# Ledger of designs, part 66: designed miniproteins, single chains, continued (5)

Each design is a single chain, and the fold is of that chain. pLDDT is the mean over its residues in the fold that is shown.

## One batch from the design tools (miniprotein)

Design m18439
Fold by ESMFold2-Fast:
Structure m18439 (fold): chain A 60 residues (1-60)
Amino acid sequence: MTVEEIKKSLLNAAKRLSETHSVEQVKEAVRKAVQSLVDAGFLSKEEGEEIYEEIAKELD
């Protein structure tokens, strides 16, 4: 799975959650998902931080 595929999946999940949850709750869920992917070795810390920041900007 590529970084772009992970980013797209997380962004789609975040947008869906934003329909029923606060921005703060959605950002927390994305942060936890990114951390899990970094811990599992699918993302570097830098890639995870960048994905989180891009998704957080889309939610604001």
Scores: mean pLDDT 81

Design m18440
Fold by ESMFold2-Fast:
Structure m18440 (fold): chain A 69 residues (1-69)
Amino acid sequence: MEEELKEAIEKGYVPSFDVETLEKLLEEAKKIGADQRTIDLLEKLLEASKLRKEWEKLNPEEYEKILKS
């Protein structure tokens, strides 16, 4: 899953998640005692979003084209 997300980021196919939004959701999930599966999923999505931000910095024009398509 995580490796597939890294490849998707490199190709620009990662979902448009905001890092800040995912951090807030993860914090809230932990606060309410959500299932470990939910926490794990949010952590993986957060990691994918951080990797996407790094890829976007390297390929800003290509990422922008994907968002507009």
Scores: mean pLDDT 65

Design m18441
Fold by ESMFold2-Fast:
Structure m18441 (fold): chain A 66 residues (1-66)
Amino acid sequence: MEPLSDLEIKVLMLVAKEPLTPEQIAEKLGVSRATVERILDRLVARGLVERDPETGEYRLSPTAGT
């Protein structure tokens, strides 16, 4: 797989701690929501995170960790 960028790693580490919406991640990292959504799309495509359709929160997928 292609290596993760520093920002992608930061997003992954945040959702590893707790489920978060794109807006919450954007606020915590000081980046735009659009940037976060682009990163989350990549992480979902890699099988690292999953979106909760009810809440809109993203969390680690079972494939990505413990």
Scores: mean pLDDT 77

Design m18442
Fold by ESMFold2-Fast:
Structure m18442 (fold): chain A 73 residues (1-73)
Amino acid sequence: SHMEKDREAVIYLTAANILYVAASIAPPEERVRFLEQAIELAQKALDLATSPDIRKEAEEVLKRIQAELERAR
């Protein structure tokens, strides 16, 4: 079950990174929305992750997206 949660966490983390990249090239009106969705997905990844390496990556991604959202606001 831990391996299944970690696989699901990686899927959410990948989706968060895709939205983060999309936000970087999006017009201003779309940017905040993509970043907010990316935060939700990164948070879901962190909640699911049981592996220390995946948890660390999810925390770093979440921190990066949060910083970018504050700049976009």
Scores: mean pLDDT 87

Design m18443
Fold by ESMFold2-Fast:
Formats: C-alpha cells, sequence, structure tokens
Structure m18443 (fold): chain A 60 residues (1-60)
C-alpha cells in the first residue's frame, strides 16, 4: 500500500503516474464499497467521482 501523504505530495508535484494511481484507487474504493453496500452501477460511478474530487482537493 502507498501512503496517502506520499501520493498527495506527488500529485502536488505534477506527477502523472501519481494522478493515474489516484484515479485507479478511487475506482477500486468505489467498487469495493458498492459491493459491500449493494449499490448499483450509477451509485458506484458517483462514489468514484466523489473520492477522486476529495483526493484532488486534499492535494491542492
Amino acid sequence: SIPLDELRRRIQAGDPEALALVRELARAAAEGIGRVLGLDAEAVARLEEMFLDAELSAAA
């Protein structure tokens, strides 16, 4: 697992690999929560957007 602080630091530095990784992590987290809570595909997509927005805002 990659530390969240390290990921955010790399995003602030403009690292495209870190941005790609945070998008992948947001998707995986949304899919995992969707499976546990029995959410539909639309709700999972919305969760992915919320996680990505939260991480990008925290990195700014």
Scores: mean pLDDT 77

Design m18444
Fold by ESMFold2-Fast:
Structure m18444 (fold): chain A 75 residues (1-75)
Amino acid sequence: TSEEKALEYKNEGNELFKLKKYEEAIEAYTEAIRLNPNFAEAYDNRAAAYEALGKEEEAEKDRNYAIQIKQQLLA
């Protein structure tokens, strides 16, 4: 399913992040988000990768969107 593939891409991104391959991690997280646009964890993880690269604006956008998704789940 798309959800299973999204999880796989998120896990791939996490492994790339551990290797400090932040640009490649962002690509993997972006694919996870494309397959599951409500995947708050993928947005948070992509934000961390953006922050590692000094891309603070992109990191803030992803964190804010992750918060929005999480708040909708509590409504």
Scores: mean pLDDT 87

Design m18445
Fold by ESMFold2-Fast:
Structure m18445 (fold): chain A 72 residues (1-72)
Amino acid sequence: MAQEQAIVELGRTDPSAAPSLIGLLSSPDPAVRKAAARALGEIGDPRAVEPLREALADPELREVVEEALERI
């Protein structure tokens, strides 16, 4: 049912993960920062907007961050 699909989507977009992912945007590992930016875009939490905009300064993250910001 559509409601069961909504519960699965809610589990995928768990907002309790957003603060941890925002912290990972400051990781020294570019691969970790890319993964965090992508996950934040999927979650769509507006708390991620400012940290993602700061991450645009990193050329390794630019494409992923731009996509994530479009989703929020």
Scores: mean pLDDT 69

Design m18446
Fold by ESMFold2-Fast:
Structure m18446 (fold): chain A 71 residues (1-71)
Amino acid sequence: SEKRQELLRIIGEILAKIGEIEDLERELKRAEEEGKEEEAERLRKKIKELEEERKELLERARKISEEIDKS
């Protein structure tokens, strides 16, 4: 099924972004512990950006999943 293949691809993209967010969260914690306020602000912005991208992918996955359930 084309829709199932698309869903699997999106899941892969979500997992990749989760890994990126986790890496950046570790970097943020280190920056905060070291008092690197400017670096911490940059990391928070990047994490927020990736979280927004992840949210969009999750919404797409939900819609495709609903379409599969109706087919």
Scores: mean pLDDT 87

Design m18447
Fold by ESMFold2-Fast:
Structure m18447 (fold): chain A 72 residues (1-72)
Amino acid sequence: MAFEKLSKEEREKLYAEIARIVRDLLKENGASTLEEKKEIIDKAVELVRSRHPDIPQEVLDEIKEKILKNLE
């Protein structure tokens, strides 16, 4: 599976980068609803995708779900 092809260090680094961007965007925009939080997570994932275009979308989707659950 695509996720299994990334090293543990690479996966942790991607999660940390996306989580940092989400935190910064939440601080700037003050999202209060679940839908607003989802939009911020989507924006953060797209920013990381543009920097790392070779990372499988499935990996980014898994990280997105983990971040969303942590914000609930």
Scores: mean pLDDT 74

Design m18448
Fold by ESMFold2-Fast:
Structure m18448 (fold): chain A 62 residues (1-62)
Amino acid sequence: MPTEEDARRNIEAAERALAEGDPVAALTAASHAIKIAKEVGNEELLKRAEEVRRRALEALGL
């Protein structure tokens, strides 16, 4: 069952991928974090995940 900790780990993975110059991996991790945050109903984690996803899309020129 997805947990808030699972959402946090995916956000951290997405932020690490962005720092390493891998926006595709960042987009995947951020998208998983968004899904989990919505399922657990945590608005703060959702906002963080959506912000990282936005940064990944910008890095991809989207």
Scores: mean pLDDT 85

Design m18449
Fold by ESMFold2-Fast:
Structure m18449 (fold): chain A 68 residues (1-68)
Amino acid sequence: SLLEAQARRLLAEAPALLAELDEEERARLEEILARLREALAAEDAEAILEELVEVGVLELRLAVRRVT
């Protein structure tokens, strides 16, 4: 339930995040989002968690790029 809520929130926020990324980062995020949509459709909590972790890592890398 919590993982599904986090995943749905991320999907809703994705257009804003995609606008901040370069071409290679956008391609990576689109791939992650596609897998996340599939995991949600399958109700696979482990797969949802794995994709949310991947997005978290990407967001941290983006934050580092903004300050350095």
Scores: mean pLDDT 80

Design m18450
Fold by ESMFold2-Fast:
Structure m18450 (fold): chain A 85 residues (1-85)
Amino acid sequence: APSFEELLERLSREAQAIVERIRAIIDALTDPERKAALLAGLNALLAEWQAVVADAVAGKLSQAEAEKRLRAILARLRALLAEAE
């Protein structure tokens, strides 16, 4: 099994790629209401991601629970990307 550090790095790279694609779509949009809604959704998911990582590093979450939560956030990022496209 990969170390938690290796897993976190891999998931973070996947999340970053999705975030960059969402940001590119937001930057190309002309509708200010749709821009604001997508940006708010993205920022909320990024805040949840950082909270899970911080709790895992602080020992408040097991590595297995942290992975489960990060994968759930990653799925929500993919859903937001699909909504944005």
Scores: mean pLDDT 87

Design m18451
Fold by ESMFold2-Fast:
Structure m18451 (fold): chain A 58 residues (1-58)
Amino acid sequence: SHMARAEAAFEEGVALAKEGRFEEAERWLAYSVALGTGEHAERLAARANEVAREFGMR
């Protein structure tokens, strides 16, 4: 499903951020939001922003 694929892309972004691979992490987090729809995409965007703050990516 689109939701499962979006969540998998988000998990990949978080894993890459934990490895310090911030450019790749940012691309995967953006991809997860693009795969999401409606309120799910909005929640993924908010979660991606929090990941970026936590790891100092932005």
Scores: mean pLDDT 85

Design m18452
Fold by ESMFold2-Fast:
Structure m18452 (fold): chain A 81 residues (1-81)
Amino acid sequence: MKVLEKIEKLGEEFKKKGLSMEEFAKKVLEYLGLEVTPETNARSVSLAILKAMSKESEEFKKEALEELRRLGDEEAAKELE
């Protein structure tokens, strides 16, 4: 998946630069074409990634929704829909 490959590349660059999780989150959201808000955190970034990957693959979306519901994370499942 193109989104996953790009995020992995950004992660490698961030390890070298010693950037904070907040800075990494901002760059990931920028790549996904989403605005950074004061509420940006690890959960919001993770949901944005799952949503972007789900747009690239309907099969991934189904599997992600099933797994989130299996784990009892109904809030994340609703965000992914």
Scores: mean pLDDT 69

Design m18453
Fold by ESMFold2-Fast:
Structure m18453 (fold): chain A 68 residues (1-68)
Amino acid sequence: SESEKKKLLKLIGEILRLIGEILDLELELERLKKEGGSEEEIKKIEEEIKKLKEELEKKKKELNEIKL
């Protein structure tokens, strides 16, 4: 159905966005560790990455439950 296709495309878009956000934060984390960033800022980014990865896993599970 058109509704299922729209749900699938929206979910794929959300997954791609999360992957991009995680990658950007991982690159920023590497930069901060290399340049001697603050422990507080490093911890904040690590916690944000963890939350985004948990959200990504939930979205991947939802994607697997969609029947085409």
Scores: mean pLDDT 85

Design m18454
Fold by ESMFold2-Fast:
Structure m18454 (fold): chain A 99 residues (1-99)
Amino acid sequence: MEEVKKVLEEGAERLRELAEENKDLPIAYEAAERAAELLREAAKSKDPRKVVLLLVAAALVAVGAEVDALLAGDEKSAEAARRVAEIVLETMKKVDEIL
């Protein structure tokens, strides 16, 4: 559990840094901030089911943001949303390896 918490907190910090880099892109900024919040909530949980659900929710936030950006013709926000998804998926992989 301690190793899982550390991985989730590190993922959340990377997402907050990405949000700061993209504060001028509302779609990407909001997605990164929301994904970071979900990972921080997962880090507080002792329930493995809740951790998995929050990580999946964070991935869906990133996918939804990329779709919204593409529909708006905002390629820069779409690219930033893909980076949010990459951080979430990397975090999920690390959590799965620890169990």
Scores: mean pLDDT 87

Design m18455
Fold by ESMFold2-Fast:
Structure m18455 (fold): chain A 55 residues (1-55)
Amino acid sequence: SMEEEEMRENIERMVELARRYHDEETVERFEKLLREYFEKQKKAGKYVELTALMP
């Protein structure tokens, strides 16, 4: 969806900003955590949306 793509772009921008202030190893760990968080939120979002439609 557009929201998923926009969130992905925001994550990439945050990672680029982090590179200016942190070493590469820290940035790589940060990127991995953000991507894992994004995937979890994506799955949770779909489940929450279905639950909101149920009584």
Scores: mean pLDDT 65

Design m18456
Fold by ESMFold2-Fast:
Structure m18456 (fold): chain A 65 residues (1-65)
Amino acid sequence: SMAEREEAIERIKKLAEKAGLEVVGVEGNKITIAYKEDSIEIEADAGMMELLAAVTGMTLEVVKE
């Protein structure tokens, strides 16, 4: 549902912030996450973001700023 999608996006934003990443775009079913040179890669948070996106039918794209 739309409410589940909004909740998943907010959870992904929180996980990204915790991992030193930024959600830079949400278009249709695609969430774009950017990392900076100083970002720490946290595999556990990445896996959780992917799971939340998959449950809502969304796709994650990771880009370097």
Scores: mean pLDDT 67

Design m18457
Fold by ESMFold2-Fast:
Structure m18457 (fold): chain A 61 residues (1-61)
Amino acid sequence: MRTVTSETVVEGVENEEDAKILAERAAKAAQNHPSVVSATAEAEYLGGGKARITLTVEVAD
């Protein structure tokens, strides 16, 4: 199994709650892929309408 981590900065985020919702949706989308064993996402609100989303995925091969 391999761990894949990706970070992206998204714009148009109003607050920390919006960032959390985006992270949760990203993790759920990743979980739907058949090669994904587990997926987690973290959100960090940076201010100024920006957030950093860190997605960590465990894959079967």
Scores: mean pLDDT 81

Design m18458
Fold by ESMFold2-Fast:
Structure m18458 (fold): chain A 78 residues (1-78)
Amino acid sequence: ELEELKKKIEELKEKYPDAYAFGEAWVRGLERADSRPPLPEEERLRLIYKVALMYRDIQAFIEGKEEEAEKIRKELEK
């Protein structure tokens, strides 16, 4: 699963760099706000991916791309 997540993250960086940057910044902010140890790599990558998908969903909704938004929401439910 970690290897699969890494591939998804690389694809995300190439196709949706803004969404990836938002996801990474958000997760980094979360890690800095808490006194707890940093997230394990797999959990960190999974959160980055989900946050990036949420960013894309919001953008698609704002742009009136209902089909794209619905597709992203189904991916988020997995």
Scores: mean pLDDT 75

Design m18459
Fold by ESMFold2-Fast:
Structure m18459 (fold): chain A 96 residues (1-96)
Amino acid sequence: SMLEEALEFIEKQEKEVDEWLAKSDLSEEEKEAIKAVRELTKAGVLRKIVLEALEKGEIEEEEAKKLLAEIDEKIAAIEAKAKEAAATYNLALPAA
């Protein structure tokens, strides 16, 4: 399926980026920020594919609803981790 092909492509790209990050001179906070952005982008792409499949009738409504719920939970988890990383490594904007 398009979903499986997109997932496989994303996983391959993630491995390449992780290998590059491991060899880079970036700080731990910079590496975590890059990983968070990548995970969020992946979730967004997956969400769009599920919605398009639902509109085309390629996926059942109940299956689409389940997948969207799982994606939304992953997005929330990524956002929570990003906030925690910002607080831990002082990546937060100067407090106003």
Scores: mean pLDDT 71

Design m18460
Fold by ESMFold2-Fast:
Structure m18460 (fold): chain A 85 residues (1-85)
Amino acid sequence: RIDELLRQLALAILNGDTKSAQDYFISLLGTKLGLPPSKIKNMNDKQKQEVLELAKKYLTDEELKEIQKRIQEIIDELREQLEKE
């Protein structure tokens, strides 16, 4: 599921779909924090902000860098494919 979220997030970023990119990123963080899918699916803007704050508190800088690196790697791979397709 995390690999699917990373791919969808990368695609949303490449397509300039800021809303979908934000939702996928927060879903990824919520999944890492152990939130159930039902709560992730129904989050309002305040709850999304709370997930970001919890991620800063409970995820290490190393884990956050790894997530950002994985997203960037997928973006770089997909960018080449999307430009050719």
Scores: mean pLDDT 74

Design m18462
Fold by ESMFold2-Fast:
Structure m18462 (fold): chain A 97 residues (1-97)
Amino acid sequence: MKKLTDEEILKRIEEVEKEIDSLPGNEAAQKAIETVREIIDAYNRGEAEISPEVAEKILEVIKKAMEKLDDSTPQELVNQLIAEALAVIGLLVEREL
């Protein structure tokens, strides 16, 4: 499996953030979830490091996706976005201990 540099992860997040700007709310949420999961899965495999800068960018993408949600959004997408945000925050807290 491919090892990811901090620059590659940040570039991927920036590309996804731009895509989210053009996507409808539910599709934006799904794209954000998919991207965050790709990064966390790479971290769990030892193929990526989640730096504070990467974590902050992930949280920014999640926030942007959440701002596009409306009353038609499935609750499971909302719950998944919250879960991914909490997972990233947990990794940041662990690194400061």
Scores: mean pLDDT 77

Design m18463
Fold by ESMFold2-Fast:
Structure m18463 (fold): chain A 71 residues (1-71)
Amino acid sequence: MMEGVGHEHREGEEPVAEFRDTDTGKAARVTRLPEVGESPDGTVRVERFLGESPEHPGDTVVAATLVHVAP
């Protein structure tokens, strides 16, 4: 794991929607950004950090998009 400058954004500055699981119909929240622009599964890509989680105060939520990683 690595940490870098600009990794942590101003919490609550710009609210963005989290990715949604179409199987369960639930919204998935990512509290840690492993790698922006890539997905370990190839189905979801984490884009950026967004503010604190309204469900769990103290947790950070990230914005993610459901995308398929190109070969």
Scores: mean pLDDT 44

Design m18464
Fold by ESMFold2-Fast:
Structure m18464 (fold): chain A 80 residues (1-80)
Amino acid sequence: SKEEVIAELQRLVRKFVDAKTEEEMIKVLDEIVKLFKENPLISKEAGIAVLRHILHVAEERGWKKVVEYAKKRIEDLEKE
């Protein structure tokens, strides 16, 4: 259901914020991207908006690996 997908997305975003290393954050980001690709109920626009928010948080925190990875995921989604 849409409610289950939103709840899972909220859980993953919180897990991303709680992550202690860039490697852990990248793993959670992969789960978020997988959720977008497997669930057509999430629009491309909404998916990109979530990734842009993640990018902004990573930039503010100086998480260089997460910043580069998030940029690549956004570009990949925009090209689809």
Scores: mean pLDDT 79

Design m18465
Fold by ESMFold2-Fast:
Structure m18465 (fold): chain A 119 residues (1-119)
Amino acid sequence: SVEVVMSGGGTVAEGGSQTLSAKTSAPAEDIIGVSWLREPPGGGGESIASISGDGKKVGYAKEVEGRATISIDKAARTAYLNLSNLKKEDTATYYAIAFVLKDGVVRAVVGEGTELTVV
């Protein structure tokens, strides 16, 4: 019943920037955090960024630190990942995972994924 709808993929030039978005259908108060993962064409998924539902706690993987900005619009239930100074190794399918609290239980809800290709 809860879903994560993703957007912002596509083909972008090396050195450019791109914003990916993930909107969660759960009530804003139930969203306790969002994590961004990516899976490169060679396989091996990696966690790249995370944010708490209130936006106050953020984390970045070493590979994107200084180039990534994560944010959340709690009222809109939308998390954003901006990647700047894009490199060819940023080519991957990106997934947002929303952590939703309901009846004392945390559920992980994974978006369908969006492809980013850096050329």
Scores: mean pLDDT 88

Design m18466
Fold by ESMFold2-Fast:
Structure m18466 (fold): chain A 68 residues (1-68)
Amino acid sequence: MKSLEELRREIEEALRDKERNGYVSSEKVARLVGVTIRALGDALDNGDEEYAEEVRRLLREALKKLDA
């Protein structure tokens, strides 16, 4: 649960960065990738397919918004 909130927070920070500067800083991109890898790793270690699927959905949605 908290890992998903952390991921959402990093996504919001990246989107805010793009809105303010017209681009997402490399540091924010690295943070988002790191949090995503950690969350997926936790899901795989616990065998939680629902959690892994939710992480994938959030990441796909974020990538679409960041690529707009």
Scores: mean pLDDT 74

Design m18467
Fold by ESMFold2-Fast:
Structure m18467 (fold): chain A 60 residues (1-60)
Amino acid sequence: MASPERIVEGAVALAEAVGEEVAARMLARDLGISVETARRLVRLALEDPEEAVREVARIL
């Protein structure tokens, strides 16, 4: 499994490449979480990457 830090880095890179909504859908599929949770994580990763790492670690 990818580390929480790597997941957050990937989420930021993906959002920058394809936009937040597409990134959220891809992240939801890859992590097996809801699209709503993935949208929140993508937004958090862009606003506060350290907090996003903590949230990903809590979910996984």
Scores: mean pLDDT 81

Design m18468
Fold by ESMFold2-Fast:
Structure m18468 (fold): chain A 79 residues (1-79)
Amino acid sequence: SAYTEEGKRLYAEGRLEEAIIAYERAILLDGSNVEAYVGLARALLEQGRYEEAARVAEAGLKVNPDNEELRELLEEAKK
């Protein structure tokens, strides 16, 4: 989605708060958008928001339990 691509661009620029908003919008439009859960969890981890990152990664894994990136992000959030 356009919001997922916007989130990825904002994340690459270090604009983490704006990236988070873009990824949240992507999930609101399509709750099965696994890439948006990955991006949101990464941005939250980068901000040190570990509990929120863990919840987002768990929500994304409920959509796709086999997603390797979400499993790795969840492990990092729980350390």
Scores: mean pLDDT 89

Design m18469
Fold by ESMFold2-Fast:
Structure m18469 (fold): chain A 74 residues (1-74)
Amino acid sequence: AAPAPLTPLQRAIIEALTDGPMSVEELAEKLGVSRSTVEAAVDRLIAQGLVRRDENGLYYLDRAGLKAWLDAQA
């Protein structure tokens, strides 16, 4: 089956991360949502292989996982 569709918030997080790695606090500020809302959304994106977290707590796009997900939506 194709991967589950992304929520508007999850899509906004992916779009924000195309500009570079961001912390939960930076994503919350940029998107106008609470830190806990961002944490829940990024945890789901990590589970889907679309986003990763480094040792410094910065989130970034998994480009290979994102490409595979986009190819599955074609």
Scores: mean pLDDT 78

Design m18470
Fold by ESMFold2-Fast:
Structure m18470 (fold): chain A 86 residues (1-86)
Amino acid sequence: SFREMAAIIAETRAAAEAGWKQGYDVARQATTAMLDRGEELARKAAAGNSTKEGEVMLDNFEAMRRQYLGELDARAAAEAAARAAA
């Protein structure tokens, strides 16, 4: 449902921010774990729905994984560059 998707998005962002306070590796691992939970829910929903709906749902999670992990990776690279320049 849209409510479940919104909850997963909020939980993924919260996990990234909470993990980041402990460091990049913790943030990336926590974000990946939450995205894996979201993908598993999407796969279960896809198994109960039409093939087209399942494909769209899984594609959306793939895009979300790339976006959120890409944001964390870019943040880590920027902070590493700032430390190297200091």
Scores: mean pLDDT 77

Design m18471
Fold by ESMFold2-Fast:
Structure m18471 (fold): chain A 68 residues (1-68)
Amino acid sequence: MFEISVESEYTEDGKLVSSIVIRTKDGKLATHLSFAEIMEMIQAAAAKVLPTIPEEDTKTRRMLKAIG
């Protein structure tokens, strides 16, 4: 079981960077998720959702890529 927290900070470049911090309920830090890692998790979830969206299986995959 995990708790997801979003930390937003401004870099010296003046760009807003968003860091996703994942903590386990055990109180141990699991890891931070980058944009690529989030995409992989969403793709895994999409594979489970595909049976629900048989006609839009292709569209679902493209939407996951567009979410980036």
Scores: mean pLDDT 59

Design m18472
Fold by ESMFold2-Fast:
Structure m18472 (fold): chain A 62 residues (1-62)
Amino acid sequence: SAVERLREALEAGDLEAIEEAMKELLTQVTDPAELREALRLLEEAPPSEVVANGRRALRAQL
């Protein structure tokens, strides 16, 4: 799932993979529970501009 790809990308610290997983979440995922889980992962992640942008975008969807 997109959330699992986001989790793996965050664990790897792969900024390009984080951006790709975020694009999938924002364009293809409509389940609020999956979007909330993605937001939780980003809130627990180390701070970065990519993570901050992802949190803002997901909060706007919820």
Scores: mean pLDDT 80

Design m18473
Fold by ESMFold2-Fast:
Structure m18473 (fold): chain A 87 residues (1-87)
Amino acid sequence: MEKVLEKIKAAKTLAELEAVVGNISIYMMMEASQLSPEERAKIMKAIEELVSTFIALVKAGAPIAEIREKVVEGTKKLFELLLEAED
């Protein structure tokens, strides 16, 4: 998680943020594939929320700082859900 949050904070462009969001989504989908159907559904919904929020903010012309904040929030939620599923 910490290394991923550092990459989000270091992103200077929308293209760099898009790459980070894509990589997080792929990683979380891979991890979720090993979980129960209920836990998988929770993670998949959180991935959809993260991606949809990112797209909506980009289309709205939101400042990159605001987009970064929302990506950090969504990423933290995904890692929390993954940890809860592993315990």
Scores: mean pLDDT 82

Design m18474
Fold by ESMFold2-Fast:
Structure m18474 (fold): chain A 60 residues (1-60)
Amino acid sequence: SKEELEKEAGRVGFQINLLNIVREAEKAFLPPEEYHRSQTRVDTQIAELNKKLETLKKKA
């Protein structure tokens, strides 16, 4: 239903926000090499979640 799609979109948006918080924490606490490796992974995850969010908005 539209309501379920909107709730899922909200959940995906929340996940993106959490990943951004993780990025800032890792920047503060990880060595540069580890941060660079992790940032590549996190950026990929955020990109995939943004694609999913657009798909959900299009279906709603």
Scores: mean pLDDT 82

Design m18475
Fold by ESMFold2-Fast:
Structure m18475 (fold): chain A 55 residues (1-55)
Amino acid sequence: KEKEELKARARKLIEELQDKGLIFVDPQLFDAYLDSMTVEELKRLIELLEKLLEK
């Protein structure tokens, strides 16, 4: 379902940002936060995360 796909995308982007040393987040807290978000909020978060990874 769409929300699960968006959550998976956001987790992958967070992993890439952490690998680059750009952010630090607690994985359990972050997963709970993603679960509380709407589809629209997840889409906005993904756009922001993608911009942070942009060259």
Scores: mean pLDDT 76

Design m18476
Fold by ESMFold2-Fast:
Structure m18476 (fold): chain A 71 residues (1-71)
Amino acid sequence: FDPSITRLLLGDTNLTSLPESIGNLTNLKFLNLSNNLLTSLPESIGNLTNLQELRLDGNKLTSLPSSLSNL
């Protein structure tokens, strides 16, 4: 991934997990993860300090990482 990207659309892609490297996309403003199979998010998601919209609907999330308080 180009670290300069501002939008990432991964909805309905059958994702079961996200890599910690997602936190390297520090210019990201919009992240769509809707309708996947995610049970958790990596703590590195909190590194996305420019994130304005995060879509997580339609997943199997049982908890959110504490690092999300940084967003």
Scores: mean pLDDT 78

